Designed miniproteins, single chains. Designs and how they scored, part 11

Each design is a single chain, and the fold is of that chain. pLDDT is the mean over its residues in the fold that is shown.

## One batch from the design tools (miniprotein)

Design m350
Fold by ESMFold2-Fast:
Structure m350 (fold): chain A 89 residues (1-89)
Amino acid sequence: RLLELTREALEAVREALRALAEAERLLAAGEDPRPAVERALEAMERVVRATREALELEPSPELEKVYEDALELAREVRERAEALLRAAE
């Protein structure tokens, strides 16, 4: 279960970053970045959920740091998403 949660979190991080890059490309092409931004935000919700569940299963300083890092990454992704949506208007 812990290994599965770790794999889910890592895959979701990759999906979020790819979706943000896609949103940036769509914006540069004059296309709507919203669908890609939504996918990035959904992927980050999965990262936060998976890392929280891992911490609940095995409370450890290492997993606490992973969860805190996930929350910080989610904040950064949200800020980038909001900037992309503003640039599209």
Scores: mean pLDDT 84

Design m351
Fold by ESMFold2-Fast:
Structure m351 (fold): chain A 90 residues (1-90)
Amino acid sequence: MVEEALERVRAAGERAAEVYRRAGREEEAERLRREVEGAVEELRRRREEGEPEERLVEAAEEVVRQLEMETLRAEGRDEEARAISEAAAA
């Protein structure tokens, strides 16, 4: 369900932004929130254009994966973030 997938994107984005905020990196938290909003708007636009729900859910799950990597980077765990990216590409 597209709405549920969009909610997962927002939840993942809020978690990543909160990690940046707690690290005192509020400008990066705000930038990430704007990027998440843009991703949600793009998925809604694709939905309005009649893209199949399955494709929209797949795209939203990809955004969630990228936000999970962003959370690891925000924690300074760049190697672990790279490992997730490489596993997804394999």
Scores: mean pLDDT 78

Design m352
Fold by ESMFold2-Fast:
Structure m352 (fold): chain A 92 residues (1-92)
Amino acid sequence: EERRREEERKLQEAREFLAYVEAHPEELDAALDALLAARGLSAAAQQIVRDYFRFSVELAKQLVDGKMSVEEFEEALRARHEQARAELEALR
């Protein structure tokens, strides 16, 4: 019961996220660039963050298109988040 409600919530969140990205691509790129520059992150750290964001967008598209399940989406996103965190930690 809770699982089914969580899956519907995640699908709706993915649809809203993708719709926003598609409606505001230039604004999102500019906001991300400004945020990363303001944080003083190295080029390598900025690339890790950008790659994670792009991966998240592509996963959301696959989920919304019905090419993967919510469970597969959650697992792939979690694995990529852990990888990005490890890559950022390795830069210290």
Scores: mean pLDDT 76

Design m353
Fold by ESMFold2-Fast:
Structure m353 (fold): chain A 104 residues (1-104)
Amino acid sequence: STEEEEVKAAEKILEIYERAEKGDASAADEALKAKAGELAVAFLLKQGDEEKMLALLKEAGVTSLEKLKPEEFEKFKKEVLEKLEKEIEEIKEYLEKVRKKEEE
């Protein structure tokens, strides 16, 4: 079922995130393998690897970021990190709801 596949994907994303929080440099590469490209971008940004982050976004078709003013680029970085935190929280809430439903 699609729900079973979504649960497995969500659990893998949380595992990668927890490793990233512990300073695991491989977290970005594992996020890419899990098809979580937005997480990979956010992890590279947290590591200060802006060149690799920009290369990854360009590969995804986002080619205008190099032309942003410094203030606009700083705002973009902040929004990426805030979006990461929100996405992780939503994943945690989803998994909690699924677990509660299975225990009923």
Scores: mean pLDDT 71

Design m354
Fold by ESMFold2-Fast:
Structure m354 (fold): chain A 57 residues (1-57)
Amino acid sequence: GELTLEVRDADPLAGILRAGAEARRLSAQGHRVTAVVRNSAGRVVETQVFENGVAVA
């Protein structure tokens, strides 16, 4: 199925790493995961799509 994962972190790099790790795990289980990372102000700093444990967009 399709999942959207949102992560908010005052450290954008930490947020990106956490979101990427979780999105890879979920996508390896058969989900297409859209990972959205926001900073402390709520601004989107990264959006990636994961399928089969791999970033595809």
Scores: mean pLDDT 82

Design m355
Fold by ESMFold2-Fast:
Structure m355 (fold): chain A 84 residues (1-84)
Amino acid sequence: SAAVALEEEVLARLRETLSDAQQQAVLAAVAAVGALYAAGASPAEVRAAFDALGAVVAAVAPPDLAAAARRVLDAAAAELQREL
């Protein structure tokens, strides 16, 4: 799917561009979103975790890559909203 392809491309670019420490910060934020979703947290809590993930990416990634990552995060948040 196009969404999976975009996500894979953004993840590959993040791995190429970010230091190991910056990659771990992003992965920790992703894990936090996943943990809240798995625990059945409220839509507001999951959305706040997506916002926090977006802020981490924006702090460490170049602006163009941060914008692409934001597109992936917006699509993921919209998908979760449809499932809730």
Scores: mean pLDDT 76

Design m356
Fold by ESMFold2-Fast:
Structure m356 (fold): chain A 98 residues (1-98)
Amino acid sequence: SSLREQLEAAYRLALEAVRRAAEGKRAYEEKPSPENAARYTGGMIAAIGSVLEVALIGKKAGMEEEGYRRVEEVARLAEELGLPTLAKSMLNTARGVL
């Protein structure tokens, strides 16, 4: 249950990071600035880190299938928000540690 709670927390952080990356991308496209670039890239880095955590917790807990399914959900959100390269990177990260 503790590992399940940690997986759920990492999943929620990944979803939040993807949304922040999408907002940062939109802001950067409208007004290229160091602040908007940092928001965009920071969101992408945070999303990859959180997805890596989901995959690692899933593996440790014997919940690899559930962990991968959660990563697929995060990747789907990234695609819907116009971040297909981030989506592919997140799926590749999860597949690499499974």
Scores: mean pLDDT 89

Design m357
Fold by ESMFold2-Fast:
Structure m357 (fold): chain A 70 residues (1-70)
Amino acid sequence: GAAALLEALKQHALALAKKIAEEIGKKLNASSVEVELVDLTHAVATITTEEGTYKLTIDLATGTFTLEKV
């Protein structure tokens, strides 16, 4: 039903966001990457490195992201 489709879409969006955050984390030599889905088109990630913590904001609808040091 509709609820099962919505759950599948959420899992797909989260998987895509995790893939993006993990690729950025690798470039930053991250020790940990934590990803949270805000909605079907927006996610945030916390990327921890030896030099500090970064916040990644992902817009899945536009394919854009912003990275800021916390």
Scores: mean pLDDT 84

Design m358
Fold by ESMFold2-Fast:
Structure m358 (fold): chain A 68 residues (1-68)
Amino acid sequence: SAAAKAAARAALKERFSESIKKQFELALKNKNYAMAKWYLRQLYDLGAISPEEYQKLMEEIKKLEEEK
């Protein structure tokens, strides 16, 4: 039962991560950088991306946000 509960939690985390990734991509496409940063933080908090990848992507978004 413990293994089954762990598997169910992992599956939910994966499904939530995929949904948030799609919303992140849509926010970037629409140049909604505030929402893109928020979704990126959600992915980080879920453990779907590494701290290094989170920092790298956050800096890229900030750079895009500063471009005219």
Scores: mean pLDDT 81

Design m359
Fold by ESMFold2-Fast:
Structure m359 (fold): chain A 85 residues (1-85)
Amino acid sequence: SKEAIDARVKNLLIEMIDVFRDDPEAVAKFQEMLDRMDKEPVTKEDIEELLKLADEVIARSTDPEKQRAAELFKKELEKILEELD
């Protein structure tokens, strides 16, 4: 259901905000997406935007554990995209 997908995406965003809590730029970007989802259900375009944000965070990060967390985040978003088709 759309509600189940929305809950999964919100949980992933909350997890990323926690993982990157010492990175204000990353937190701000993930929080902006959470705020958007409070107004409208998540779309395929929103998931694609989140994948791009994950790539930006990976490229900027020097922490292997944060890079790994972002890669796992990307994999879960890719699964959600497949379910939206």
Scores: mean pLDDT 83

Design m360
Fold by ESMFold2-Fast:
Structure m360 (fold): chain A 60 residues (1-60)
Amino acid sequence: ASPVLESERRLVETAENGTYEAQWQAALPDIERTVPEAVAFLQAVDQIALEEARRVLEKV
């Protein structure tokens, strides 16, 4: 097995402990500012998926 770099090990440990999620959420506003076109596309897809799921659930 290849040795894992210390930085890679820390990233895995951070993700497993949930700290990565908090860091990701803090970075989201900067990411949205940097790649607004990609984020806008993903947000539109998410809204369509959520609206469709809501309609299905309301009919049950």
Scores: mean pLDDT 58

Design m361
Fold by ESMFold2-Fast:
Structure m361 (fold): chain A 62 residues (1-62)
Amino acid sequence: DNSVKLEKKSDELFKKGDDLSKQASEAQAAGDNDTAVTLYNQSLTLYNEGKKLKDESKKLKS
């Protein structure tokens, strides 16, 4: 079941990344470039973590 837990955690990280990416776009549209950059960087970190967990999950299913 570690594979299922990693997959679920990966999905949660991707969803959080998407939410932060949307917030970054909204901040940029509002002219708040500093907030947009911060949120975008946080989004990228979550996507990288999610990808790592997804790759790990696939390895455990093999």
Scores: mean pLDDT 83

Design m362
Fold by ESMFold2-Fast:
Structure m362 (fold): chain A 106 residues (1-106)
Amino acid sequence: MEASEEEKKLGAELAARAEAARPEEFAELAREHVRALIEMIAKKEGISLEEARKKLIEILEKDLREMGISEEEIEAMTPEKARELFAPEGEEVAEAARGVIEALLE
């Protein structure tokens, strides 16, 4: 699905940083990306940071359902559970998933 041009630019900037990053640095990069996305959504839609965060959570929950993750697992989601869920995709993806959930639970 299409991201906005601003979201695409942010993703490209983070992709460049990721090329030089170690796997353990992906969690921090993911946290920074989520915080930036929340701020961009809030500014773009004229809503609060809390409302933008809830909107991003709804998008993530929809993506997890489309991946076949159960409602029980989505409701019980923790940073460690997200890391375990994405571990088969590789260490970098697992650490990024942990960072995403950590930032959303702040």
Scores: mean pLDDT 75

Design m363
Fold by ESMFold2-Fast:
Structure m363 (fold): chain A 108 residues (1-108)
Amino acid sequence: MKKEIEEAIKKAKEYLEKAEKLIESDPELAREYLAKAVAIAQKYPENKEMREIAARALVLLVKLENPDLTEEEYEEILKKALEAARKGASLEEIHGLILEELEKIKGK
């Protein structure tokens, strides 16, 4: 239902914003909020905005596990993940793409 999707998007965005603010001060709480954002987005895989929220949350989760990533490397992974999400890639495809880009960075 349109209104239920709008409320879910708002809640997922609120979790994503809370996580972004907590990444440096409380990475474990940031991880919990990112997981909640992804869980909401997974319920609406056909919604473009939900796929973009999931892409952002997954890239931030990877950044938390790889704190030695530069800002430029993070932005490149984020850009590619968002492009895939906008083109209709599944959550699994977006996650696979993020991991592939991370391996390319580590291999250099």
Scores: mean pLDDT 84

Design m364
Fold by ESMFold2-Fast:
Structure m364 (fold): chain A 75 residues (1-75)
Amino acid sequence: SAAGEAAARAVREAAGPSGVVTGEQAAKALRDAGRAGHLSEEQAEGGVRTVLARAGSRPVSSSLAGAAAVIGIGA
């Protein structure tokens, strides 16, 4: 879905060249994507809850955080 692609992209951009991101960084990226209109408020909130619950402050790959975000927004 376009929303799933937007969520995965936002997390990937937050990770940058390292490819590693915390749940908090991923959550910020999802909120930013919601404010930019790429995600609805409900989708952004779902993604945020899921990445924080699954990764927290722990560094994880952007692929894992992106997958969690897609699940959270309604995959």
Scores: mean pLDDT 80

Design m365
Fold by ESMFold2-Fast:
Structure m365 (fold): chain A 74 residues (1-74)
Amino acid sequence: SMMEEAAREARERVREIAERSRLPSWARYIEEQGDRAIEEALRRGDLEGMERAVEAAERMTEIANESAAASAAR
């Protein structure tokens, strides 16, 4: 179905985003959170929710990478 295909594409986008994380533990966390959010959006038929889950993954990756950089600058 269109919803299942949208969810599959969103999960793949989250995985690609998580790969850009400098910390493997953060990459796993971001992927798990994204997958959960997409699953809930799929259950509700919420395409906008799936897009927001991808945006949240991008934001989390930015924050994680900034935190890693700040720690290194200590």
Scores: mean pLDDT 82

Design m366
Fold by ESMFold2-Fast:
Structure m366 (fold): chain A 89 residues (1-89)
Amino acid sequence: SETVRDIAEFVLNSFLKYKDDLELLKKVLEDQFQQLTSTTLSRTERDFLIGVLERELELLEERKDELSKEVYDYMRDYLLRELDYLRSQ
């Protein structure tokens, strides 16, 4: 949906603001993961977030050439880690 796309773009752009500072990017992502794992989600909220994350992965792949390999690999692995967590709930 347009809403899922817009949210995915907003979230991904918020992380990619730190693309030139890998250590800061890692900290921001770790903080987000801690918040996610500390939150109880309904099935509807989980399904929605899965859709957003799948779209973020697509957008990351489209923007791969803008990123260093290290930043791309870390972002991709992080998004897959969140996706695995949500799917395991």
Scores: mean pLDDT 87

Design m367
Fold by ESMFold2-Fast:
Structure m367 (fold): chain A 72 residues (1-72)
Amino acid sequence: SYLGTAALSAGPKGIEEAAKAAGISPEEASGILRDGAFGSGSDGGGTNAVLSIADRGGISGEEAAKLLRKGG
């Protein structure tokens, strides 16, 4: 999916952009992505991780996915 693929393709720049928009550290965003990816499979887990980051920033999952994809 678009969200799951964004999580899998997230590079340092994309993680920084998403973290900044969500008001969290890049380290915390990386932790959410790592935990989500290993929680329920790459696409589903990645989707949940992106939604978690989005929820922290009050933005949509699609907006968070766009920010993550900026680095990849």
Scores: mean pLDDT 73

Design m368
Fold by ESMFold2-Fast:
Structure m368 (fold): chain A 65 residues (1-65)
Amino acid sequence: MKEKAEAVLKNKEEATDLELIIANLLTQGYSEEEAIEIASENLGVSKEAARKALKRVIEKGEKLL
């Protein structure tokens, strides 16, 4: 997980602000559920939107590795 999040942070130009916040939280050692909670609260988005962004971070990170 951390490696996929780090890959997204290295290729910032292809990630949304929500995806970058989630990726940054994951690299700091937060769990997936903690990252969803923190990102949804800070950006004023639904937890469902944050979960979809987490899925995109995983998919983008896999493509970059």
Scores: mean pLDDT 78

Design m369
Fold by ESMFold2-Fast:
Structure m369 (fold): chain A 85 residues (1-85)
Amino acid sequence: SSGLEEGINKPLDFLENSTKKIKENPNLPKEEIEKLKEEAQKMVDEMLERISRTVPPELQEPLTKEFKGKYEEFLKTAEEVEKKK
C-alpha cells in the first residue's frame, strides 16, 4: 500500500541523507555524529520490528537486508569520520 511504501522510503531516505551529511561535513562535532547514530539505531529498530509484524513473509528478508545494508553503510561512514578526529 502507499502508506507502507511511504513508511519504508522515509526511514531509508533518513539513513542515506544522514550518511551524505556526515560525508559532506567531516568536521561535524562528535556529539552530532553520536546523535545521528542514536536516531538511526532507533529508526532501524522500529522499522525492523514493523517489517516483522506487517510485511508479507516473502518480502521481510529482502527489506530487512536493505535496511541493514544502509544502516551498516551509515555506521561505517560515521566510524571513519570519528576515527579521523
Scores: mean pLDDT 78

Design m370
Fold by ESMFold2-Fast:
Structure m370 (fold): chain A 66 residues (1-66)
Amino acid sequence: TEATLEKIRAVAEEAGMKAVVVTTEHEGDGATTRRTSVLLVETDPSVSAAEREEANRRVAELVAAA
């Protein structure tokens, strides 16, 4: 949902990262599989690895709940 995407972006921004949401659709002989992926891009080099890992975990939880 749009609200979930906004939450994902907010979590990423708090950790000095940018969230890019990519939705891919694969058609297989009469069936369509839809997959949504979130890519986190580092924008602030001062952010620690631990902070980045925590943000990735929170984003994964939001994606799983969507």
Scores: mean pLDDT 70

Design m371
Fold by ESMFold2-Fast:
Structure m371 (fold): chain A 77 residues (1-77)
Amino acid sequence: SEIEKLLEEIKKEKLSTEEKIDAVTQLAVYLVAVEGWSEEDALKKAEEFARSLGMSEEEIEEAIKRAREAIETFKKL
C-alpha cells in the first residue's frame, strides 16, 4: 500500500522523459531488491507504471531495458 501511494504521488508531477525512465527503473529494482518480487513480475509492474505515466512505446522499451540492466547489476555476486 505504501509503494502504491508513492506511485500515485509521482504521477501527479510533470516529469521529464529521463525522470520517468529513472522512476520506472527504480520501481523495478525496488520490487526485486526490497519486496522480493521475481524479475518478470517486477518488469510487468514497471511497464504498467510507465504506461500510466503516459510514456510512448519507444520510451517504455528504453525504460524496461534500463530496468532489466539495473536488476542484473543488482544481482551480480
Scores: mean pLDDT 83

Design m372
Fold by ESMFold2-Fast:
Structure m372 (fold): chain A 100 residues (1-100)
Amino acid sequence: SPEEEMLKRRLETAKELLESVPDMPDDEQVRLLRLAVAELRRDAEELNASEEIRKKIEETERLVQEYVETKTPEALERAVRALIETLEMLYEHELELLKS
């Protein structure tokens, strides 16, 4: 459907943006990562997401905070990976709602 196609394109755009984060200045990285976590929390509440998704968001927030505190490439990689995984879980949940 057009709604399913739009949702898929939104996911791909968000993933591409997150994958570009390592190439951004430090202040922009922190701002974008924190904004991404806040958006995931808001979307999860609006979509009444499962406990599994909510727990994944909590874990992702911890990994983002670890990067903010340590500023290591390894912490950044973990934070970006967790954000992408959480986005994909939320996408699958929203897609299931559209098919119902």
Scores: mean pLDDT 87

Design m373
Fold by ESMFold2-Fast:
Structure m373 (fold): chain A 62 residues (1-62)
Amino acid sequence: SEFEELRARLIAGAREGIKRTDNPKAIAAMEEGIAELEKAKTLEEVEEAYRRTLGRLLEAVG
């Protein structure tokens, strides 16, 4: 499904992001984002998890 494809791509992107940063807050934000994305059952839940992860990442780098 479209939501499963988007979820898989976002999880893959977050895993790649973890490999490319040494910022422990950014790593934690992406790990929490992956956990939320894995629990998401709808497109809306995927989008909400993504928005929360971006917010946490902005906090980590600001």
Scores: mean pLDDT 85

Design m374
Fold by ESMFold2-Fast:
Formats: structure tokens, sequence, C-alpha cells
Structure m374 (fold): chain A 89 residues (1-89)
């Protein structure tokens, strides 16, 4: 499964556009699969939405391993850097 397919699965589970998903990182361990999703304002993601994403990803990956989804805020620092770049042009 490609990163693009993973982004679509997560976006559909959360009810957001694919463009709202900035990045998806997949780490497979012996015990579980961890999917790290970069989004704006991860604090807005409810536990119900997270569980839906975990279930959708488990089905899409066709795995018997538990799937754990972690949301991280990648954009606040990036937005601050972009602000400085825009002001310098």
Amino acid sequence: MSEEELRRVVAEALGVSVSAIESVELEETEDKIIVRVGVLRPERITEEQRKRAEEALKEALKTDKPVEVEFYDVMPRYVEELREAVLSV
C-alpha cells in the first residue's frame, strides 16, 4: 500500500479532505503497526475519529497486528517559518 492510499484511508475515516493530511509515516514492529499522521491541530481529533482511522487502516493493510494511530502537529512550527520567508520577499 502506498503513502497516497494510506492518506486517503485516514482522510475518509476522519471525514476530512486528503489535503488536510500533511504526512503519513508507517512503522511496523513485531507486535503492532504504528501509523503516524501529521495534521494541523491534532487536538481536534476525537478518540472516536482515531479509533475509526485505526479500524480503517487495519482493514486496508489486511493485517492481524493491532494498528495504532498517532497524530502529531507538524505545521505550527512550519507556518512560523513560512511567515518569516513571506515577510522577507
Scores: mean pLDDT 73

Design m375
Fold by ESMFold2-Fast:
Structure m375 (fold): chain A 97 residues (1-97)
Amino acid sequence: GKEELLEKLKEIVEKAMEEAGLEPKEAAEVLELLLKAQRTRSEEYEEELKKKLTPKILKFLEILDEHLPELAELIKKLGLSQEEVEEIWRELIEELK
């Protein structure tokens, strides 16, 4: 269940970090802002993310975005709730710090 999604997220994020040349701490900060923006739909967090957009961060986000359909299908197959998906993302972010 949850462990399968966590492993898949790790693979995608590690690949995105390697291809973009982003360090784990930088990736963690970007992912945390994305989760806050999605959870709250807050313009404040969206503006904060935009201020941090470097070519490396843009490349990282592009690679993540390419894998979103694959992640959505896996989440659906595993029957995970939005809350469970957010919990798994938080676990990954903490591992990157």
Scores: mean pLDDT 78

Design m376
Fold by ESMFold2-Fast:
Structure m376 (fold): chain A 68 residues (1-68)
Amino acid sequence: TPQTLSLEELLELGLSDPELFAFLGRLAVHEGRKHNLPEELIEALERAIAEQDREAGVRVIREVHALL
């Protein structure tokens, strides 16, 4: 099995890689909805993905992960 990077390592890479950022963002939306996280948090993440605001998106992904 390939070694999995930590969330922080993946988020750092996502700041430089828009495709990785989009993947991580979609995964965080899926997990957040699965665990019934606040809709405002999911909306903020979806907006950051749509606008390619990687810095804001990374912050929201950290918030989603902290609540899981």
Scores: mean pLDDT 78

Design m377
Fold by ESMFold2-Fast:
Structure m377 (fold): chain A 103 residues (1-103)
Amino acid sequence: KAIEKVEENYKNLKEFAKEIRAGKLSKADARAAMAKQAETVLEIKRIVDEEKPDDRLLVLHLEALAQQLQAVAEDKSATKEDILRAVEIHSGELIEIGNYLKS
């Protein structure tokens, strides 16, 4: 269940990165999307906490990721390039988390 949510979030985030690169999103819309990604990471954290309650490091890692995404969403000085960089880093983190959950 957690792995399915991670994979869906990765697909959505990859599409979001393409929209930023294509200039389809305003800076405000991109920041709002980052806030939505933070909410999704917290949902993944909830599922992990339920399915793998002994995996405290993963739960803490997901919490930290959500906080980082929320910080970017709240940063009015963040450029579209800063937002795109955060999206690309988060995409990489989701791949690693997905692989970890499969192992």
Scores: mean pLDDT 80

Design m378
Fold by ESMFold2-Fast:
Structure m378 (fold): chain A 61 residues (1-61)
Amino acid sequence: VEEYEAELKAAEQALADNRALMADPTLSPEVRQAAGDVARQAEAGAEYLRSKLEEIRNALK
């Protein structure tokens, strides 16, 4: 359970960091596009981990 919580926190941080890169107009379009791809992956991963954590918590009750 703690492992998924740590991974979720990391995914949320990666999402925030990469969204900041996407909003930076001084970066090249290629870098901003790559940051967008990473942000989308991190968002999907965070949603998956939240779902799994809820299932685990419910199963332990």
Scores: mean pLDDT 79

Design m379
Fold by ESMFold2-Fast:
Structure m379 (fold): chain A 69 residues (1-69)
Amino acid sequence: GDAARGKELYAALKAGMFGADGTGAGPPLLGGRGPSREEIFEMLHNGVPGTSMPALSEEDARDIVAYLE
C-alpha cells in the first residue's frame, strides 16, 4: 500500500464517517487498541452493514492500512 495516498484517503473517510473531530457514528478505527491490520482491511474493503462505512476498492483499503501502520 501507499501510505501517503492512504493518509489522504483516511482523512476523507474519517471526515465522512466519524465527523471532522472523530465523534461521528462509525466503526472504531481509532484509539490504538482497536482491530488488527487485517480486520481494518476487511472493514474498509467490504464495508460494515448498518453503518456509514462504504465498501472501498482493495487498493484504497490497502493504502489506508499502510498509513495506519
Scores: mean pLDDT 61

Design m380
Fold by ESMFold2-Fast:
Structure m380 (fold): chain A 68 residues (1-68)
Amino acid sequence: APLTGAEVVRLALKRLGVPEEEADEIAQRIADNPEKAGLILKEVREKYGISEEEFTAAVLEVADAHPV
């Protein structure tokens, strides 16, 4: 089955060195509040010093590894 957006985010954050427990929490927050996903992702990127480019690359790598 194709990954949900929250699952892709969780895996991308883990690839970027975010602790698994925190990545799971962030993915759950996005699943519960999809309208706030952009704000949640901006906050976590700022907290962990992740650039927008690094996050985008990790998301694409996760998506390519899990084809629809």
Scores: mean pLDDT 78

Design m381
Fold by ESMFold2-Fast:
Structure m381 (fold): chain A 97 residues (1-97)
Amino acid sequence: KELEELVEKVRAAKELFEKIRNGTLTDEDIERYAEALGLPPETIRAFAAGDVAAWQEVVARASEIYREARKKTLNDEQYAKLAEEVRKKGLPPFELK
């Protein structure tokens, strides 16, 4: 389903930004993340090299993927509130109904 594809794209975007921050991005990573995000490998290389236009394109694409994923899933805030409520009460899910 689309949701599984979006989750994979979100994960790819997060990993890409982390590897660029850490300076650990490889040529194999560039090809993999370009495929997952639907961008040319040259755009990912330019982004890693500090090109502003490539930066804007990658950020715009990642933002689109994040918005689509959140429209189909709980927001981080909604999930955090639910997790906190369950933790506070120490109850199994069927007793919270």
Scores: mean pLDDT 65

Design m382
Fold by ESMFold2-Fast:
Structure m382 (fold): chain A 76 residues (1-76)
Amino acid sequence: SLAEELKKLYSLDKESLKKVIIEKKLSVETMSALLVYHEPITEEKLEENRKLAKELASLPLEEVEEKLREKILEEL
């Protein structure tokens, strides 16, 4: 399940998590969940997430995956 995958990923240290994100080609669903659950959601974070969602909505799947990886790595 997505919840089990997230628990596994969050059990890793920061550097190991970055390595898995880069190497493992995680699904869009898993990457989106990592961005949402990496830290508590504030109003500012919700606004940032809305902007990201708008940008991703117009992109092909390959570009969505790369943009999500970039954003997750920035948050780590």
Scores: mean pLDDT 67

Design m383
Fold by ESMFold2-Fast:
Parts: structure tokens; sequence; C-alpha cells
Structure m383 (fold): chain A 62 residues (1-62)
């Protein structure tokens, strides 16, 4: 899933890859999955503010 791939990228410290997985979800028309992927990935990368933004996106989109 996008959230699993984003989590792996975040654990590796690769914020660009977290963002890529989020964008892929948006391109496929799934804002909830995109937001969740960014929330999990940025949390693992230590970017708490970006993680919270992703969480809000997931809850507000669907």
Amino acid sequence: SYSEEAARAGEAGDADKVFEWGLKGLQEGNGSSAGLAMAVGFWEAGHKDAADAGRRMATLAE
C-alpha cells in the first residue's frame, strides 16, 4: 500500500520518496490514501508538522 511504501521511505529518511508516494495517491484520485501515506511517512522521518498535515488531509478528503 502507499502508506507502507511511504513508511519505508520515512524510516530511510527519504522525505522526497514519502512525497512521491503521496503524489501517486493524489494522481489516482485517492486523497485519503495520499494523506495517510504522507502522515505515516513523514512521522517516521521525524517531520511531525508535515505528518500532521497529511493526517488532516486524509480525514478531510474522505
Scores: mean pLDDT 74

Design m384
Fold by ESMFold2-Fast:
Structure m384 (fold): chain A 69 residues (1-69)
Amino acid sequence: SAMEKKYQQLLEEFVKRMREEGFPEEEIKKAVETVEKMIKLRNLSPEQVQALLDTILKNLKIRKERKEK
């Protein structure tokens, strides 16, 4: 229960950051689904989820910047 609320908060913050960076809703949805699957498969702690989300966002921003010019 408390752990589930922490994961939900981290995912909501991640979604907000992706929207602010201008990512399309379909890409945001796919990223969230991927992270939720990884949390379940690897039993990740909230700290590990935060690090994973930060890494994903950083890598997505780098790829976007390379394609935009």
Scores: mean pLDDT 81

Design m385
Fold by ESMFold2-Fast:
Structure m385 (fold): chain A 95 residues (1-95)
Amino acid sequence: SSSTLQQLEQQLLEEYGRYNKVLGEAYRVYGSNNVDKDEYDEVKKLIDQAQQELDRAAQLLDNNGDPSEIQQLIDRARELIDEAEKKILEMKKKL
């Protein structure tokens, strides 16, 4: 339904906002703190995967795609962003 797609658009915009925040924080932590490069690369991989899932969800939404598929992509991106946030917090604890 149009209301379902509108709700998905709102969720997508919220997750892009979280993605941008977590990306900025990852760069800040890496640039300002003595952090392990391998740990940073793991965080960056999660962030890059989240972007791919969000971009795919956006493409499907723009093409009036299947709401359930769009929701699954947003949910996966959310999990990846949550994991990236947890790893960034763990990196900060080592300061």
Scores: mean pLDDT 86

